# Designed miniproteins, single chains, continued (2), part 33

Each design is a single chain, and the fold is of that chain. pLDDT is the mean over its residues in the fold that is shown.

## One batch from the design tools (miniprotein)

Design m5113
Fold by ESMFold2-Fast:
Structure m5113 (fold): chain A 71 residues (1-71)
Amino acid sequence: MEELLERARRAAEATARELVPGGELEVETRETSPEEAEAVVRARAPDGRELVVRARAFASGFVSVETEFLE
């Protein structure tokens, strides 16, 4: 499970850093099942927009990443 948490965290953080370089990051990770982990990263852009990145890592090796800017 630690590997899934770390995989989700890395994916979410990498995406947030790419989209909001130098932004303030807040990271939360959660085990949603024995075969799935989720990481949510909130990044504040200098222009005041907040980015939310949600990454889900699966035991199969699949990782999904979803991004949303909050207005």
Scores: mean pLDDT 79

Design m5114
Fold by ESMFold2-Fast:
Structure m5114 (fold): chain A 67 residues (1-67)
Amino acid sequence: MTPEELEAAAYANEKLQEVAKRVSRETAIRIGREIAKAYWEGLDQGLSLEEIKARIDEIVEKALAEE
């Protein structure tokens, strides 16, 4: 695992924890799956750290706007 992959994983976890504090358990599980999908698909596609973080940010922004 590269330092960039570790940073993306840490960022995803931090954002998921922030969402989990503000939304229902059911919504947190759904958003967690979406974040995980964005992370793994981003790595599979060879996306940059910045692109992976941007996709995670979009997921989080929508989740917080719904609650």
Scores: mean pLDDT 79

Design m5115
Fold by ESMFold2-Fast:
Structure m5115 (fold): chain A 81 residues (1-81)
Amino acid sequence: TLEEALRALGFSDEEIALAREAAERRGLPLEHIYGGLLWLRSQGLRSGAQISPAELAEALGVSREVASTAIEVWDRLQALR
């Protein structure tokens, strides 16, 4: 599953739960938010400021709203580490 892939890449259950809450708050597909986080981790980015929502959306074939939300979640997770 995408959650197992997130754990394999070093995401904690707490970080996964924060991503789920962000997706639910905005009514976005959870699997797309997870896909965004997996991609951001694979790029080794230290902050979401290093990537545009349009670039992530094109890379994964998701909406810009999904891409923007994944980047916002990513930045929050980096601040918690």
Scores: mean pLDDT 77

Design m5116
Fold by ESMFold2-Fast:
Structure m5116 (fold): chain A 63 residues (1-63)
Amino acid sequence: MDKEKEVAVALSEAGYDVNALKDKLPEIAEKLEKKGLLGTRELFETLKEMSKKISQEELLEAL
């Protein structure tokens, strides 16, 4: 699905382990879509900033 692919690429570029997040990708993508971040350059910038403060296991809860 295109939105999950977009989120997976952005997560990988931000430094998260996408393979460890694969089961949570649909929920992560939905939360990011609700925040209006899908299709924007702010998606990558937001995830990159989050990766500095929020661990992989905390990501879904932080959204």
Scores: mean pLDDT 78

Design m5117
Fold by ESMFold2-Fast:
Structure m5117 (fold): chain A 68 residues (1-68)
Amino acid sequence: MKAVITIDADGVVSSVESTDPELGEELRPLLGQPSGEALRFAAELAVRTGGRLEGVTEDGVTTLTLEV
């Protein structure tokens, strides 16, 4: 399973995408939340699932990729 969370230059979650509908529903409440909430939730999910979390920031936009 794979999920992608995009945080805009204002530090707000602008999009959430998942290949798993159930994981997508868990992530959907993050839309419009500050970057700190997105990072906390993604880290908790990675620990809970044993998945991998990667973050990349380009031009002020941060993309978090969770692979489970």
Scores: mean pLDDT 82

Design m5118
Fold by ESMFold2-Fast:
Structure m5118 (fold): chain A 64 residues (1-64)
Amino acid sequence: KPLSAAIILTGAKILIADSGLSPAEQAALTAAIEAAIAAGDKAAIAAILVSLGVPAAIAQTIAS
């Protein structure tokens, strides 16, 4: 029912790469999403996706 961790991570990495953020900020966001996925922290996954420009309702659905 939820998207696989690999699909979420791949999508987040694409958004991070397209974000225009500094390399250090991109590395920090990549580490944060990897940690959130590993912990099963749905709220953190949704918050990171929203910070990357994903609408809140969609981010919550992906994180669920």
Scores: mean pLDDT 76

Design m5119
Fold by ESMFold2-Fast:
Structure m5119 (fold): chain A 111 residues (1-111)
Amino acid sequence: SMEDINRAALRIGAAEGMMLMMFSVYSKTLSPEEQALLQEFSDRFSDLSDKAIQAILDQDIEAFRKTNKEISALFNDLLAKITDPRLQAALEKLSQQYNGILEEALRILES
């Protein structure tokens, strides 16, 4: 339903906002190099989250699947470059939670 589609889009937006807030907290404990990596990630993640939201609203399953793969690649790239173990653990957990939200949205689109 349109109501389910709108709720899926809102959940992705809420998850994005929560993650950006968490990154702001962690940034103060990081090296300048890791702060730069986290900022680059945040900018790209925001752009990709907006594309995911648009794909849901457009009911474009293929565009949504493509964007999901790009988001997963972005998380994997950051995780390979971060050396702080607390940030690595937080990013892994956030990646898993965000992927769960994307999988629920995909199920709504496929119904």
Scores: mean pLDDT 85

Design m5120
Fold by ESMFold2-Fast:
Structure m5120 (fold): chain A 73 residues (1-73)
Amino acid sequence: DELERRLQRALEDAKEAEELMKTETDPTRYAGAAIRLIGSAFELKLLIEEAEKKGLKPEVYDEAKAFTEKHGM
């Protein structure tokens, strides 16, 4: 399932960016991680909306939805 694969990838990217923001002390790298988090979280939101419109519930749906809600998306 292409949608599930895209959702998994976007979730992994978003989580990695979130972790980088928690540990990064360099301002430039921190800003880069923040931008990456925003982009990945927005992509997750769009993919979740697509899954909802199609009546699909991929395995990572609940985790992805919780992640986007945590970040105000």
Scores: mean pLDDT 80

Design m5121
Fold by ESMFold2-Fast:
Structure m5121 (fold): chain A 69 residues (1-69)
Amino acid sequence: MRRTLEDALAVVEELSRTDPRLAALSPEEKRLLAQQVLASYPYASPERLKQAIRLYLDGASSEELARLR
């Protein structure tokens, strides 16, 4: 099933409770991050979206990000 922007934002907000890098982002920056991740992984489960967000923050290589597709 295709994920919505609201689904992706919910995942970002959940992770921001435990990750200070995400907690420091403005609502607009969180929305842009959610849109970027959703554009790359529109059918990903919530668990895969969490993995993609964490790898993005850790500066993961293109190879590592491709494994989530």
Scores: mean pLDDT 71

Design m5122
Fold by ESMFold2-Fast:
Structure m5122 (fold): chain A 110 residues (1-110)
Amino acid sequence: MGKKAAEANEKAGEVANEAGLETIKASKGREGAVAASAAGVAGGAGTAGAIIARRSGTGEAGVAGAEGAALAAEGAAAAGKRAGEEAGKAGEEGAEKAIEAAREAAEVAA
């Protein structure tokens, strides 16, 4: 009687381990999201400076450079946001797998 419960518990442990590994990989994605967001903020500051320079009459070349920096900053911020969303989804999937493993172990124990 105890052997089937022990085997189900081992399999539940394996599924929980896989879910934990996926969550850890998603957590590393969050570090990339933070770095990309920081790059976006830095690019935005550069863009603001160039816009101010345009208002003082420094010309179209400065404005074109500022627009390029703004687009790069927007791209970096969007990449950071996406990485954060992917990390959130992986965490949700990990929780769902852990719940399924616990449910299977409970069914074998019953």
Scores: mean pLDDT 50

Design m5123
Fold by ESMFold2-Fast:
Structure m5123 (fold): chain A 82 residues (1-82)
Amino acid sequence: SLSEEDLEKAKEAAEEETEVLVKEYPELSEEAKEKLKEKILEVYKEMLEKVKEKSSLSTEELQSEGWEKVKEAIEEAIEEQK
């Protein structure tokens, strides 16, 4: 399970990534942006859990995996708006 500190870290990372991404996708509605933030937060929570379970993977490797999931979340948010 994730600690309170891990959850705060995931929220901060999700907010930062969402802010960067919404500048690239201005067509997203406020509702879509909020859903995207939730999906990005879930991706970061999952990534933090993998860090604890897969100590053999580098943080850079896990960040790359998380970024692919973030891209999937963006595509889903855009499709939901269409």
Scores: mean pLDDT 66

Design m5124
Fold by ESMFold2-Fast:
Structure m5124 (fold): chain A 77 residues (1-77)
Amino acid sequence: MADIELLAEGLKKGLELEAKGKYEEAGKIAQKAAKEAGVTGENMDEALHEAAKLVLETEGEELSEEALEGLKSLSGL
């Protein structure tokens, strides 16, 4: 349903901003990506979970522990 690749791209950018201490900008990028990807309240948890997995698979070695925790926070965990 949601564009998981587009959402994952937005989450990657958000995590980079968060690692630089730009938390509000990170949140805005994540929200914009979610909206553009077609995330709704009904599919939000599933879409964020799948996008988070894609980010971990493509950039898991590059992600800090802080970035991983930020991703969990954005997924509502």
Scores: mean pLDDT 69

Design m5125
Fold by ESMFold2-Fast:
Structure m5125 (fold): chain A 71 residues (1-71)
Amino acid sequence: MEEARKLLEKIIKSLEEAIKDGRLTPEQVELVKQLKEAFENEDFDTAIELLEKIIPSKELVERLRKLVEEG
């Protein structure tokens, strides 16, 4: 669980920097807000689903799902 949390926190920080740099669409910004809310509620499954909609990185999503599943 801690490894998934740390990785998600790092990704969220990177996405927040991307928002500040104007690199995300308004739709992606709203998804990042929902992702942060899910992360704060420790709802990692929802956070990963939202992340997949924001950045289509199957490798990253698969890594996160595996870390959550393994605890």
Scores: mean pLDDT 75

Design m5126
Fold by ESMFold2-Fast:
Structure m5126 (fold): chain A 100 residues (1-100)
Amino acid sequence: AVALALLGLLLALAGLALAAAGLGEAGGRAAALGGGLAATAAELAPTGLARALAALAGALALAAGETAARVGTGEGARAGVAGAVAGIGALITAGALGAA
C-alpha cells in the first residue's frame, strides 16, 4: 500500500511539475490525473486493482514523457520519465525480492 501510494504521489508530482512549468497542458493534466487516480485506488481499492492502476498510470506518464522528449520540450520531461521507469522497476524488483 505505501509503495503504491508513493508511486501515485510521484506521478502526481511529476504531472503537477510539468503543469507548473507550462511544458504540457494536455499531457501534464493527463499524467497528473492518472497519478491522482492511482493514489486514490491504492487507498480505497483491493491491492491487486491498486497495483494495476498504478502501473497503468506509470505507463501513461512514461508515454507522455517520451512524446515530450521526442518533441524536445525539455529535459525535465526526460528526467520525469526516467524517474517513473526507475520507480516502477524498483517496485517490481522489491515485490520479486519479497516473494523470494
Scores: mean pLDDT 53

Design m5127
Fold by ESMFold2-Fast:
Structure m5127 (fold): chain A 102 residues (1-102)
Amino acid sequence: GKAISGNEEASRLVEAAAELAKEASKEEPVERGIGLGLGVLGAAIGADLAVKRGDREGAIREAEETERLARYVYDTSDNPETQRAARRTEEAARRLREAVEA
């Protein structure tokens, strides 16, 4: 039906990814941080749109990509605020994947 499983989780994922993009954009070099943050946000928005379309496979794929990109930001950032935002985004993506799989 109307992809009822995962709508809240998708919204939370987009919010977490937006906060990560904001924190990453404060790092130097700014160009790298902006690129990574926008990549995570783009994947999160893709997951949200897939949930709204009822595209279960697309939602899982975009959630997994968001998890992967957020983990990469966590592993490559020396900024504690960016690392915290990345962990929150990874957790939100995992919760969305679990909700869609249920």
Scores: mean pLDDT 81

Design m5128
Fold by ESMFold2-Fast:
Order: C-alpha cells, then structure tokens, then sequence
Structure m5128 (fold): chain A 87 residues (1-87)
C-alpha cells in the first residue's frame, strides 16, 4: 500500500536486516534473483568505496568519508547474506 512510512535517509542501514528477509522470501521461487541482487549490491559498494577514497584524498570531512564507507559495508553485508540465502 502507498501509505508511506518515512522519508528517511537512514532506511538503507535498517533495510540490511529486514530487507534481506523480504528479498530472500520474494526471490526464493526463482533462486537466481538473489545472486543477481548480491552482485549489483557489491558493485554499488565498490563504487561507494572509490568515492570515499576520492573524497578523503580531497580532504573531505572524516564523518562523510566514514559514512560512505559504512554504506559500502552495509551493501556488502547485504550482498553476502543474499548469496548465502541463494541456496
């Protein structure tokens, strides 16, 4: 339903645990979908790490660099969990 929960940028970190279960249940019938999602998330994580490194080299605030790395780690953790659930 289109009730709308919250317009929060913190959704990504919360979806790490809750979203893995939802994605696993939805993709269980196909099986391949979980691995494709994991590969996509890993590529996104690598892009965020590259961005964090570029920002760090430009002297960006430590909080911003750490936030980008935390986001990348979250995506990588979701990808690992999805791969484990794929079979």
Amino acid sequence: MEEGAEASLADARRLEEAGVEAVAEEAAASGSSLREAAEGLRRSAEALRALARAMEEQGAPRELVEALREAAETLERIAEELEEMAE
Scores: mean pLDDT 68

Design m5129
Fold by ESMFold2-Fast:
Structure m5129 (fold): chain A 65 residues (1-65)
Amino acid sequence: SDEEAFERGVAGAAASGGGAAGAATAYNLQKSGLITEEGGRKAIELGNAGASGAEVARVLREGRA
């Protein structure tokens, strides 16, 4: 389900340690339509700026589509 795919993505972002891996997870969730365009952009930018996996995961939850 979309909910299971979203939760798996959020968990993956949290476990990734953030950074580029977190950004990649955010990109994939946005591409799949599971997060809003704004939420995806924010999470990708945050990850690329070196934010922790926990921070990226928080933004992904806030941006859920």
Scores: mean pLDDT 80

Design m5130
Fold by ESMFold2-Fast:
Structure m5130 (fold): chain A 86 residues (1-86)
Amino acid sequence: AKELLEKALELLKEAEEALLAGDTARARQLSNEAVRLASKADKEAAEKVKEQVDRAEEAANRGDYISALEHLAEAIKIVEEALKKA
């Protein structure tokens, strides 16, 4: 369980780096994989992460990269909080 959340956190941080580099497709792929791994460890945390990842994708699609990064940062925070309880 903890190992899956640690991998999800790693993938979300990589997604943030991809988005900062302008690679929105890679950011989306990494974020979706993070949600998939988190769902196997903590379904409630994964649902919250998915909400933030979906909002980040919507923001990026309209060119609002600041909001997209803020939503990815919130997703990272959710996984970090879940890890403290694991």
Scores: mean pLDDT 87

Design m5131
Fold by ESMFold2-Fast:
Structure m5131 (fold): chain A 64 residues (1-64)
Amino acid sequence: SLSQSAAQATAHAILGVAYQLEGDNAGAARHYREAADILLTSEPDDPEAQKLAARYRAKADELA
């Protein structure tokens, strides 16, 4: 389903990439974690959302 939460998760993922490109690994990690949390909270039963959240958490863990 389309939701505002999906847009918010995408926005945080984009910010994560932007911070990473600027060399702010702590900022990037925080935004990747927010993207993952939004996906897991908003789409808890969606396997694709769960996979995306896991990928974002892995990125965050690698950066922090």
Scores: mean pLDDT 83

Design m5132
Fold by ESMFold2-Fast:
Structure m5132 (fold): chain A 95 residues (1-95)
Amino acid sequence: MRKVVIVSVGATGAGRIAKELREKGYDVEVYSLTTIGSGIPTDKLKLDKETLLAVARRAGPGSTLIVVAGPNAAKDAEELKPELEALGHEVRIVS
């Protein structure tokens, strides 16, 4: 079963993506790095880079990693993309 790891950072839609992929037979894990309604606008949220790298390392190679993030967190994820891909993941960033 193909493994997909979804990381949500101050964004909606991760649950919808997870449902669609599970319906297609994927093994999906979801991690939320931000709680919606924390009083911080989602477009101002920054990515915790160390936490994202820890999630990627734990997932192991051969997984698809999907980052669902607001614009600032998505930019941070794009900067980490080469390091995430070096861990053996196919990386997709959605904002």
Scores: mean pLDDT 71

Design m5133
Fold by ESMFold2-Fast:
Structure m5133 (fold): chain A 103 residues (1-103)
Amino acid sequence: SPIQQQAIAAFDRVAEELDEMVRGLEAGELTKEQVIARVQEILERLEREQDLSNPTIQNAVDTLRRLLEALQQETDMTEVRILLGSTAALFRMRSWLLRKELE
């Protein structure tokens, strides 16, 4: 399905962007505030570019909203990295499940 292929590409992109943020934080190239701004931009992009009537997309949007809330409250930078990495893993899992459904 073209819709499923679009969702797969979107989820793979989100996972890579979140992994890049982890690397940027570890390298001291990004602040927590910059990470929050980037996650907000990803959320706004998904809401603009994807069909929100699709439950798979709505679940992805809800996951990023929960991530934003957690990042805004978290003061431990190790936990911030774990939140970003675990969310990236969730998007890779969702992408993998969608690919499996296409077979």
Scores: mean pLDDT 87

Design m5134
Fold by ESMFold2-Fast:
Structure m5134 (fold): chain A 95 residues (1-95)
Amino acid sequence: SLLDQAQKLLDQMKQAQTLQDFVSITRQFSSVVVDLAKTLSGLEATIILARVIAIEGEVHLLETVDLSPEEQQHTVETILTVLEAILEELKRIEQ
């Protein structure tokens, strides 16, 4: 399922050894979540897509701004927190 794919990608992101791998897997997660949102009701889809937009902003910051190592770590932690929230919301909706 798309939800199983999203969970696998989140697990892979937590194991990513490089920022490049982290960004690549985050983009794949966002793509899967957008496809999943197409199967949801309008309100549920809107909430999930709003969270994806927030993630795209953080990923853009991570790719385009010369961040300090501390700022990079904080950005990665922020991305992971939002992605975990997206996955938990999707699991709640599927119940």
Scores: mean pLDDT 82

Design m5135
Fold by ESMFold2-Fast:
Structure m5135 (fold): chain A 82 residues (1-82)
Amino acid sequence: DEERQKALELLREKVRIEKLVTDEELEAIDALSKGELPDLPKEKQQKIRDKLSELTDVVEELQDRILKEGIEKVREELKAKE
């Protein structure tokens, strides 16, 4: 689903801007989203999965906003926080 993919991209941008995750965690999230295993110990992989689960509501909110407001408006609001 294109809207879900765009919501995931905006989520990555949001967590980068707001420092919600480390750079290492962000790279591991990207690997997991591609179906790849991150080069991390199992304990760190589990923590990243737990953090992704916590962010599920945020992804759903972003997807809903993209459908209602459009991706450009949501992206502009995220950039304004930089």
Scores: mean pLDDT 67

Design m5136
Fold by ESMFold2-Fast:
Structure m5136 (fold): chain A 75 residues (1-75)
Amino acid sequence: STLADQIRSMTIEQLLELTRPQAERLADAVKAGLAEAGVEISDERALRMAQAILTASLLQQAMTPAEVGELFRAA
């Protein structure tokens, strides 16, 4: 099976858990980038944004942006 097939078989919860260590590192970059734009966010909000970015990036290989949006609404 392809990586896309594996991603399709996973739930949003499984994807969030699988990507957690990467999301924690990305959260620091998200927070720093937004601070440069004059936007302050909490560590929790930065982590949620990082998780959404990573999950969307993985799902984009298997799904359209509209389908990804529906999964996030359902989760």
Scores: mean pLDDT 71

Design m5137
Fold by ESMFold2-Fast:
Structure m5137 (fold): chain A 112 residues (1-112)
Amino acid sequence: MDEVEREVRRAMEELRRLLEEAHQGKISIDEFLEKVKEVLRRLAEAIEKMPESKRDEYLENFRNTVRAVVLYLRSLGADEEKIRELLEEVMKKASPEIQKAIREAYDEALAA
């Protein structure tokens, strides 16, 4: 449990750093897309390893994180097709719970 929670924290810290670097223009949109895909995949895998009692809370946080990433990518001028491809790659090996969280996050971002 402590190791899995540490994996989630590391992934969230890496995502925060990537958002900062993209905002500062230190990395390209294409590089950001590639790195974010990797981080979201690792975050999803870590959440799937969590005890059921904590997984719902982390799934909600994951949905909010994906929504924020989608909105940020749109603010950078990323193509909707590229955003969808990124999310589909993350969903490819994910559990039904993670796939649902990603779909809900994307739908919420479309409404915003």
Scores: mean pLDDT 82

Design m5138
Fold by ESMFold2-Fast:
Structure m5138 (fold): chain A 88 residues (1-88)
Amino acid sequence: MEDEELRKYAEEKGLTPAEFEAIRFLSRLAGVDPRELIDRFANLTPEEREKFLDEVIDKAVERNPALTKEQVKELIDLIRELVARREA
């Protein structure tokens, strides 16, 4: 699937551009389908979203042992900050 189609799909599901970019980044690191992550994230409460992201980060770290969970969280925060600033 092209990046533009994924972006439109995330928008249809009510995700912000910052949330979409963070999920796209995590999907690549964790080796999971970005559409599946978008669907799951969109149907969760804020508390459930935090727990879900933590689970995906754990998978990302398992697949990328050179990265720590703390480093993955920092990269996600940086991506969200940069995208949010661009949209402001």
Scores: mean pLDDT 78

Design m5139
Fold by ESMFold2-Fast:
Structure m5139 (fold): chain A 87 residues (1-87)
Amino acid sequence: AQAALDAATAQRDAYAKKSIELNEKLDGLRKEYEDGKAQASKMTPEEKEALLKRYEDEIKKTEDGQIKADNAYATASAQEGALRAAL
C-alpha cells in the first residue's frame, strides 16, 4: 500500500514538474515571438513570414505538450488521492 502510494506521488510530482517546465518554455517563446515581430518590421516579407511561422509552430507544439502534461498530472493526482484515501 505505502509503496504504491509513494510511486503514485512520485509520478504526480514528475508530471507537475514537466508542466511547470513547459509553461516556462511557453512564456519564453511568447516573449521571443513579440520581440521577433518588432524586429520583423525591418525584414523582407518572406523573411518575416518564415520567422513568425517558426515561432507559431514551436508555440503550438509547446502548448500541445503542456495540455498533455496537465491532463497526465490530473490523472496521476486523482490516482494518488484515491490511494491516499484507501491508506
Scores: mean pLDDT 83

Design m5140
Fold by ESMFold2-Fast:
Structure m5140 (fold): chain A 87 residues (1-87)
Amino acid sequence: SPIEVLEEAIELLEEAIRLLEEEKNVGRAKQLVLEMMGLLQKNGLLTPEEAELVEQILRSKDREEMVRLMRELIERLKKRKEELLKE
């Protein structure tokens, strides 16, 4: 289900934020972002805008910027999930 894939993607990003804020584990957080991108891509759900946000997260050296971009990506995925639920 596209909805279940979007839910799993959101959970991976929320865990990435936790790793970044609570554990300061940048490497593991970026691995989860890549896993999330791969999940969306495999299911034909990755948009060019979401891919660009992922690229920005991976290039960032600032943890606050990474968290901000991850939260933006979560909000975009939540909106897409809401739109699918209205169909």
Scores: mean pLDDT 88

Design m5141
Fold by ESMFold2-Fast:
Structure m5141 (fold): chain A 80 residues (1-80)
Amino acid sequence: METITVKNTVSGEEITLPADYTGEEILFAQMLQANPDKEVSLEELTEFFGDEEETRRVIERLIEEGLVELVEGDKVRYVK
């Protein structure tokens, strides 16, 4: 699968993601990477994406890729 390396404009960190990721998926991954010790609620993420179904899809994919873990039910955290 083709991958892309994107740089977080806030933290300056780089992350390698599947090339088929949308801009929203990239922004979400970068946001969590910049705050690895922070837990983010599903409600807060839904406000960011504007759609509950898309938010769940993105979270599930990031968990499958090993970038994010589910904590305390409805909260997610970056694994690294």
Scores: mean pLDDT 70

Design m5142
Fold by ESMFold2-Fast:
Structure m5142 (fold): chain A 89 residues (1-89)
Amino acid sequence: KLQEYLQRAADAAEAMAASTDLAEQQRYNDRFVEALGKVRSLGEEGQRAVEAILAAIRKAIEEHSSSTDELEIARAAARAAAAEARRLL
């Protein structure tokens, strides 16, 4: 179950990073957040996985904090989230 929800989170984050349509990006973000909620619900292991993914997102945002392009920052965060979720699989 943990692997299934992590796979869903990774797929959603990858789709969000690749999307050029704002409505589609928002839809994938909603799916990503839903998948993280499912991962978190799986107890202590799931909670730690979500914390690792959120830490990767924060690091990516900090590394791109000099950019004024919100879309570029969002895509960098999405790529970091996807990579960390894949690492945890």
Scores: mean pLDDT 81

Design m5143
Fold by ESMFold2-Fast:
Structure m5143 (fold): chain A 84 residues (1-84)
Amino acid sequence: NEELEKKFTERILELKEEFEEVTKLAWETYENGYKYPEETPEELKELFELMKKANEEKKRFSEEELKEFTEKLLKILEEIKKKK
């Protein structure tokens, strides 16, 4: 859904630093065989498990699943920003 992609892109640009932090953590988790750092929030663990499952199964997300994933990610980014 191009409209969802546009909304995601616009909001991620406002949350660049937070997105970079989450992306770095996701990449570190992936490189460590999906072993989470001790300080990883539970909400981030849920998103990483979802990504792991999709990657292992070569699963395509439905539009609704992609929307839910994006909304959860944006919520986490907003919470990280509030703590700065």
Scores: mean pLDDT 70

Design m5144
Fold by ESMFold2-Fast:
Parts: sequence; C-alpha cells; structure tokens
Structure m5144 (fold): chain A 70 residues (1-70)
Amino acid sequence: SVEDILDELEKLMDEVEKTFSQEDYAKFIEEFNKRENELQEQLKAGKLSAEEYAKLLLDYAKELYKELLS
C-alpha cells in the first residue's frame, strides 16, 4: 500500500540523517529532491500513478543510500 511505502521511506530518511555527516546528508537530499521533482512531473503528466510514483521514489532513495555508503 501507499501507506506502507511512505512508512518505509520515512524510516529510511531517519536512517540516512543518523548515518551520514551533514555534508553527505545534504548531497543525499539534493539528489533525492532532484529525482522527486522529475517523478512529480511524470505524475502530473499522467505517466505515473501515485503508487508508482511512491515506489520509484523509495527505490531511488534506497539506491542512493547504497551508493553513498560505498
């Protein structure tokens, strides 16, 4: 469900903030916001459902988290 996706995203965001330095956290947020804006444009254009939007955003956040930990 969308609620489960949002809960998972919230937990991931909390982990990111606690795990990274302020500099790396800022980089994470910048890249996340850029992707969020791209996906919002797709959602607004009718190319994505709300559920697809949420899933893609969560998946990107997970990938970005892994990348920055490497």
Scores: mean pLDDT 85

Design m5145
Fold by ESMFold2-Fast:
Structure m5145 (fold): chain A 60 residues (1-60)
Amino acid sequence: SHVAEGLRLFYQGRLEEAARHFLEALREDPNNLQAEAGLALIVTQRPELRAEFAEFTEVR
């Protein structure tokens, strides 16, 4: 569900919102290749958003 919503937002150009949904998909399944690919595409188009991901990907 989060992957589908992330892709929809991505194609609408809503990249920060798309990234949040892809990160949620990865929290539910760390091996979700579609979510990983989506985040990689977002970073490729908007490299500055890589810093924004640190707020959502705290590793302990």
Scores: mean pLDDT 74

Design m5146
Fold by ESMFold2-Fast:
Structure m5146 (fold): chain A 74 residues (1-74)
Amino acid sequence: MEDFRKKVVDEMVEIMKEAGFTDIGESAAQAILDGGSVVDGARTVYGVLKGGGTEEQAERAKELLDEAERWEKE
């Protein structure tokens, strides 16, 4: 369970860094590490990339959000 949080954090930071939103990605990752919702973090990243990223980056972020929602529902 904790390994999944680290995986999501790492993927969020990587995707946001590649898109040029490093500071927002690190802020969202820190919120998750401070005990925040993984889904809320992934949703923030998807929202940013949907508006400011490429189609591929937005699709990758949506896959990450769907994975996080599935994990929290379990």
Scores: mean pLDDT 79

Design m5147
Fold by ESMFold2-Fast:
Structure m5147 (fold): chain A 88 residues (1-88)
Amino acid sequence: SMEQLDKDLIEGGLALLEGLARKDSLTYPEQVVALLAAGFVLQSKDKEILEKALEAVRRIANLARQQGDTETAERFERIAKELEEKLK
């Protein structure tokens, strides 16, 4: 079903974010994949998924900031703030 596809995309998106967050550096294509994955995860209403996503997104923002990828860092910092608001 379409609803099951959305769930699979959210769970897959979280797995991608967590995998990328464990890397020491992110290429530009990996940054694009991370942004797409974050878009799917932001559709979740599952608190556990959102909490894990927040941890991964914060790490990705820090990695991008360290690399000098300011636009990506700012985008992920905004995503982290949106996740924090969803968890209130």
Scores: mean pLDDT 87

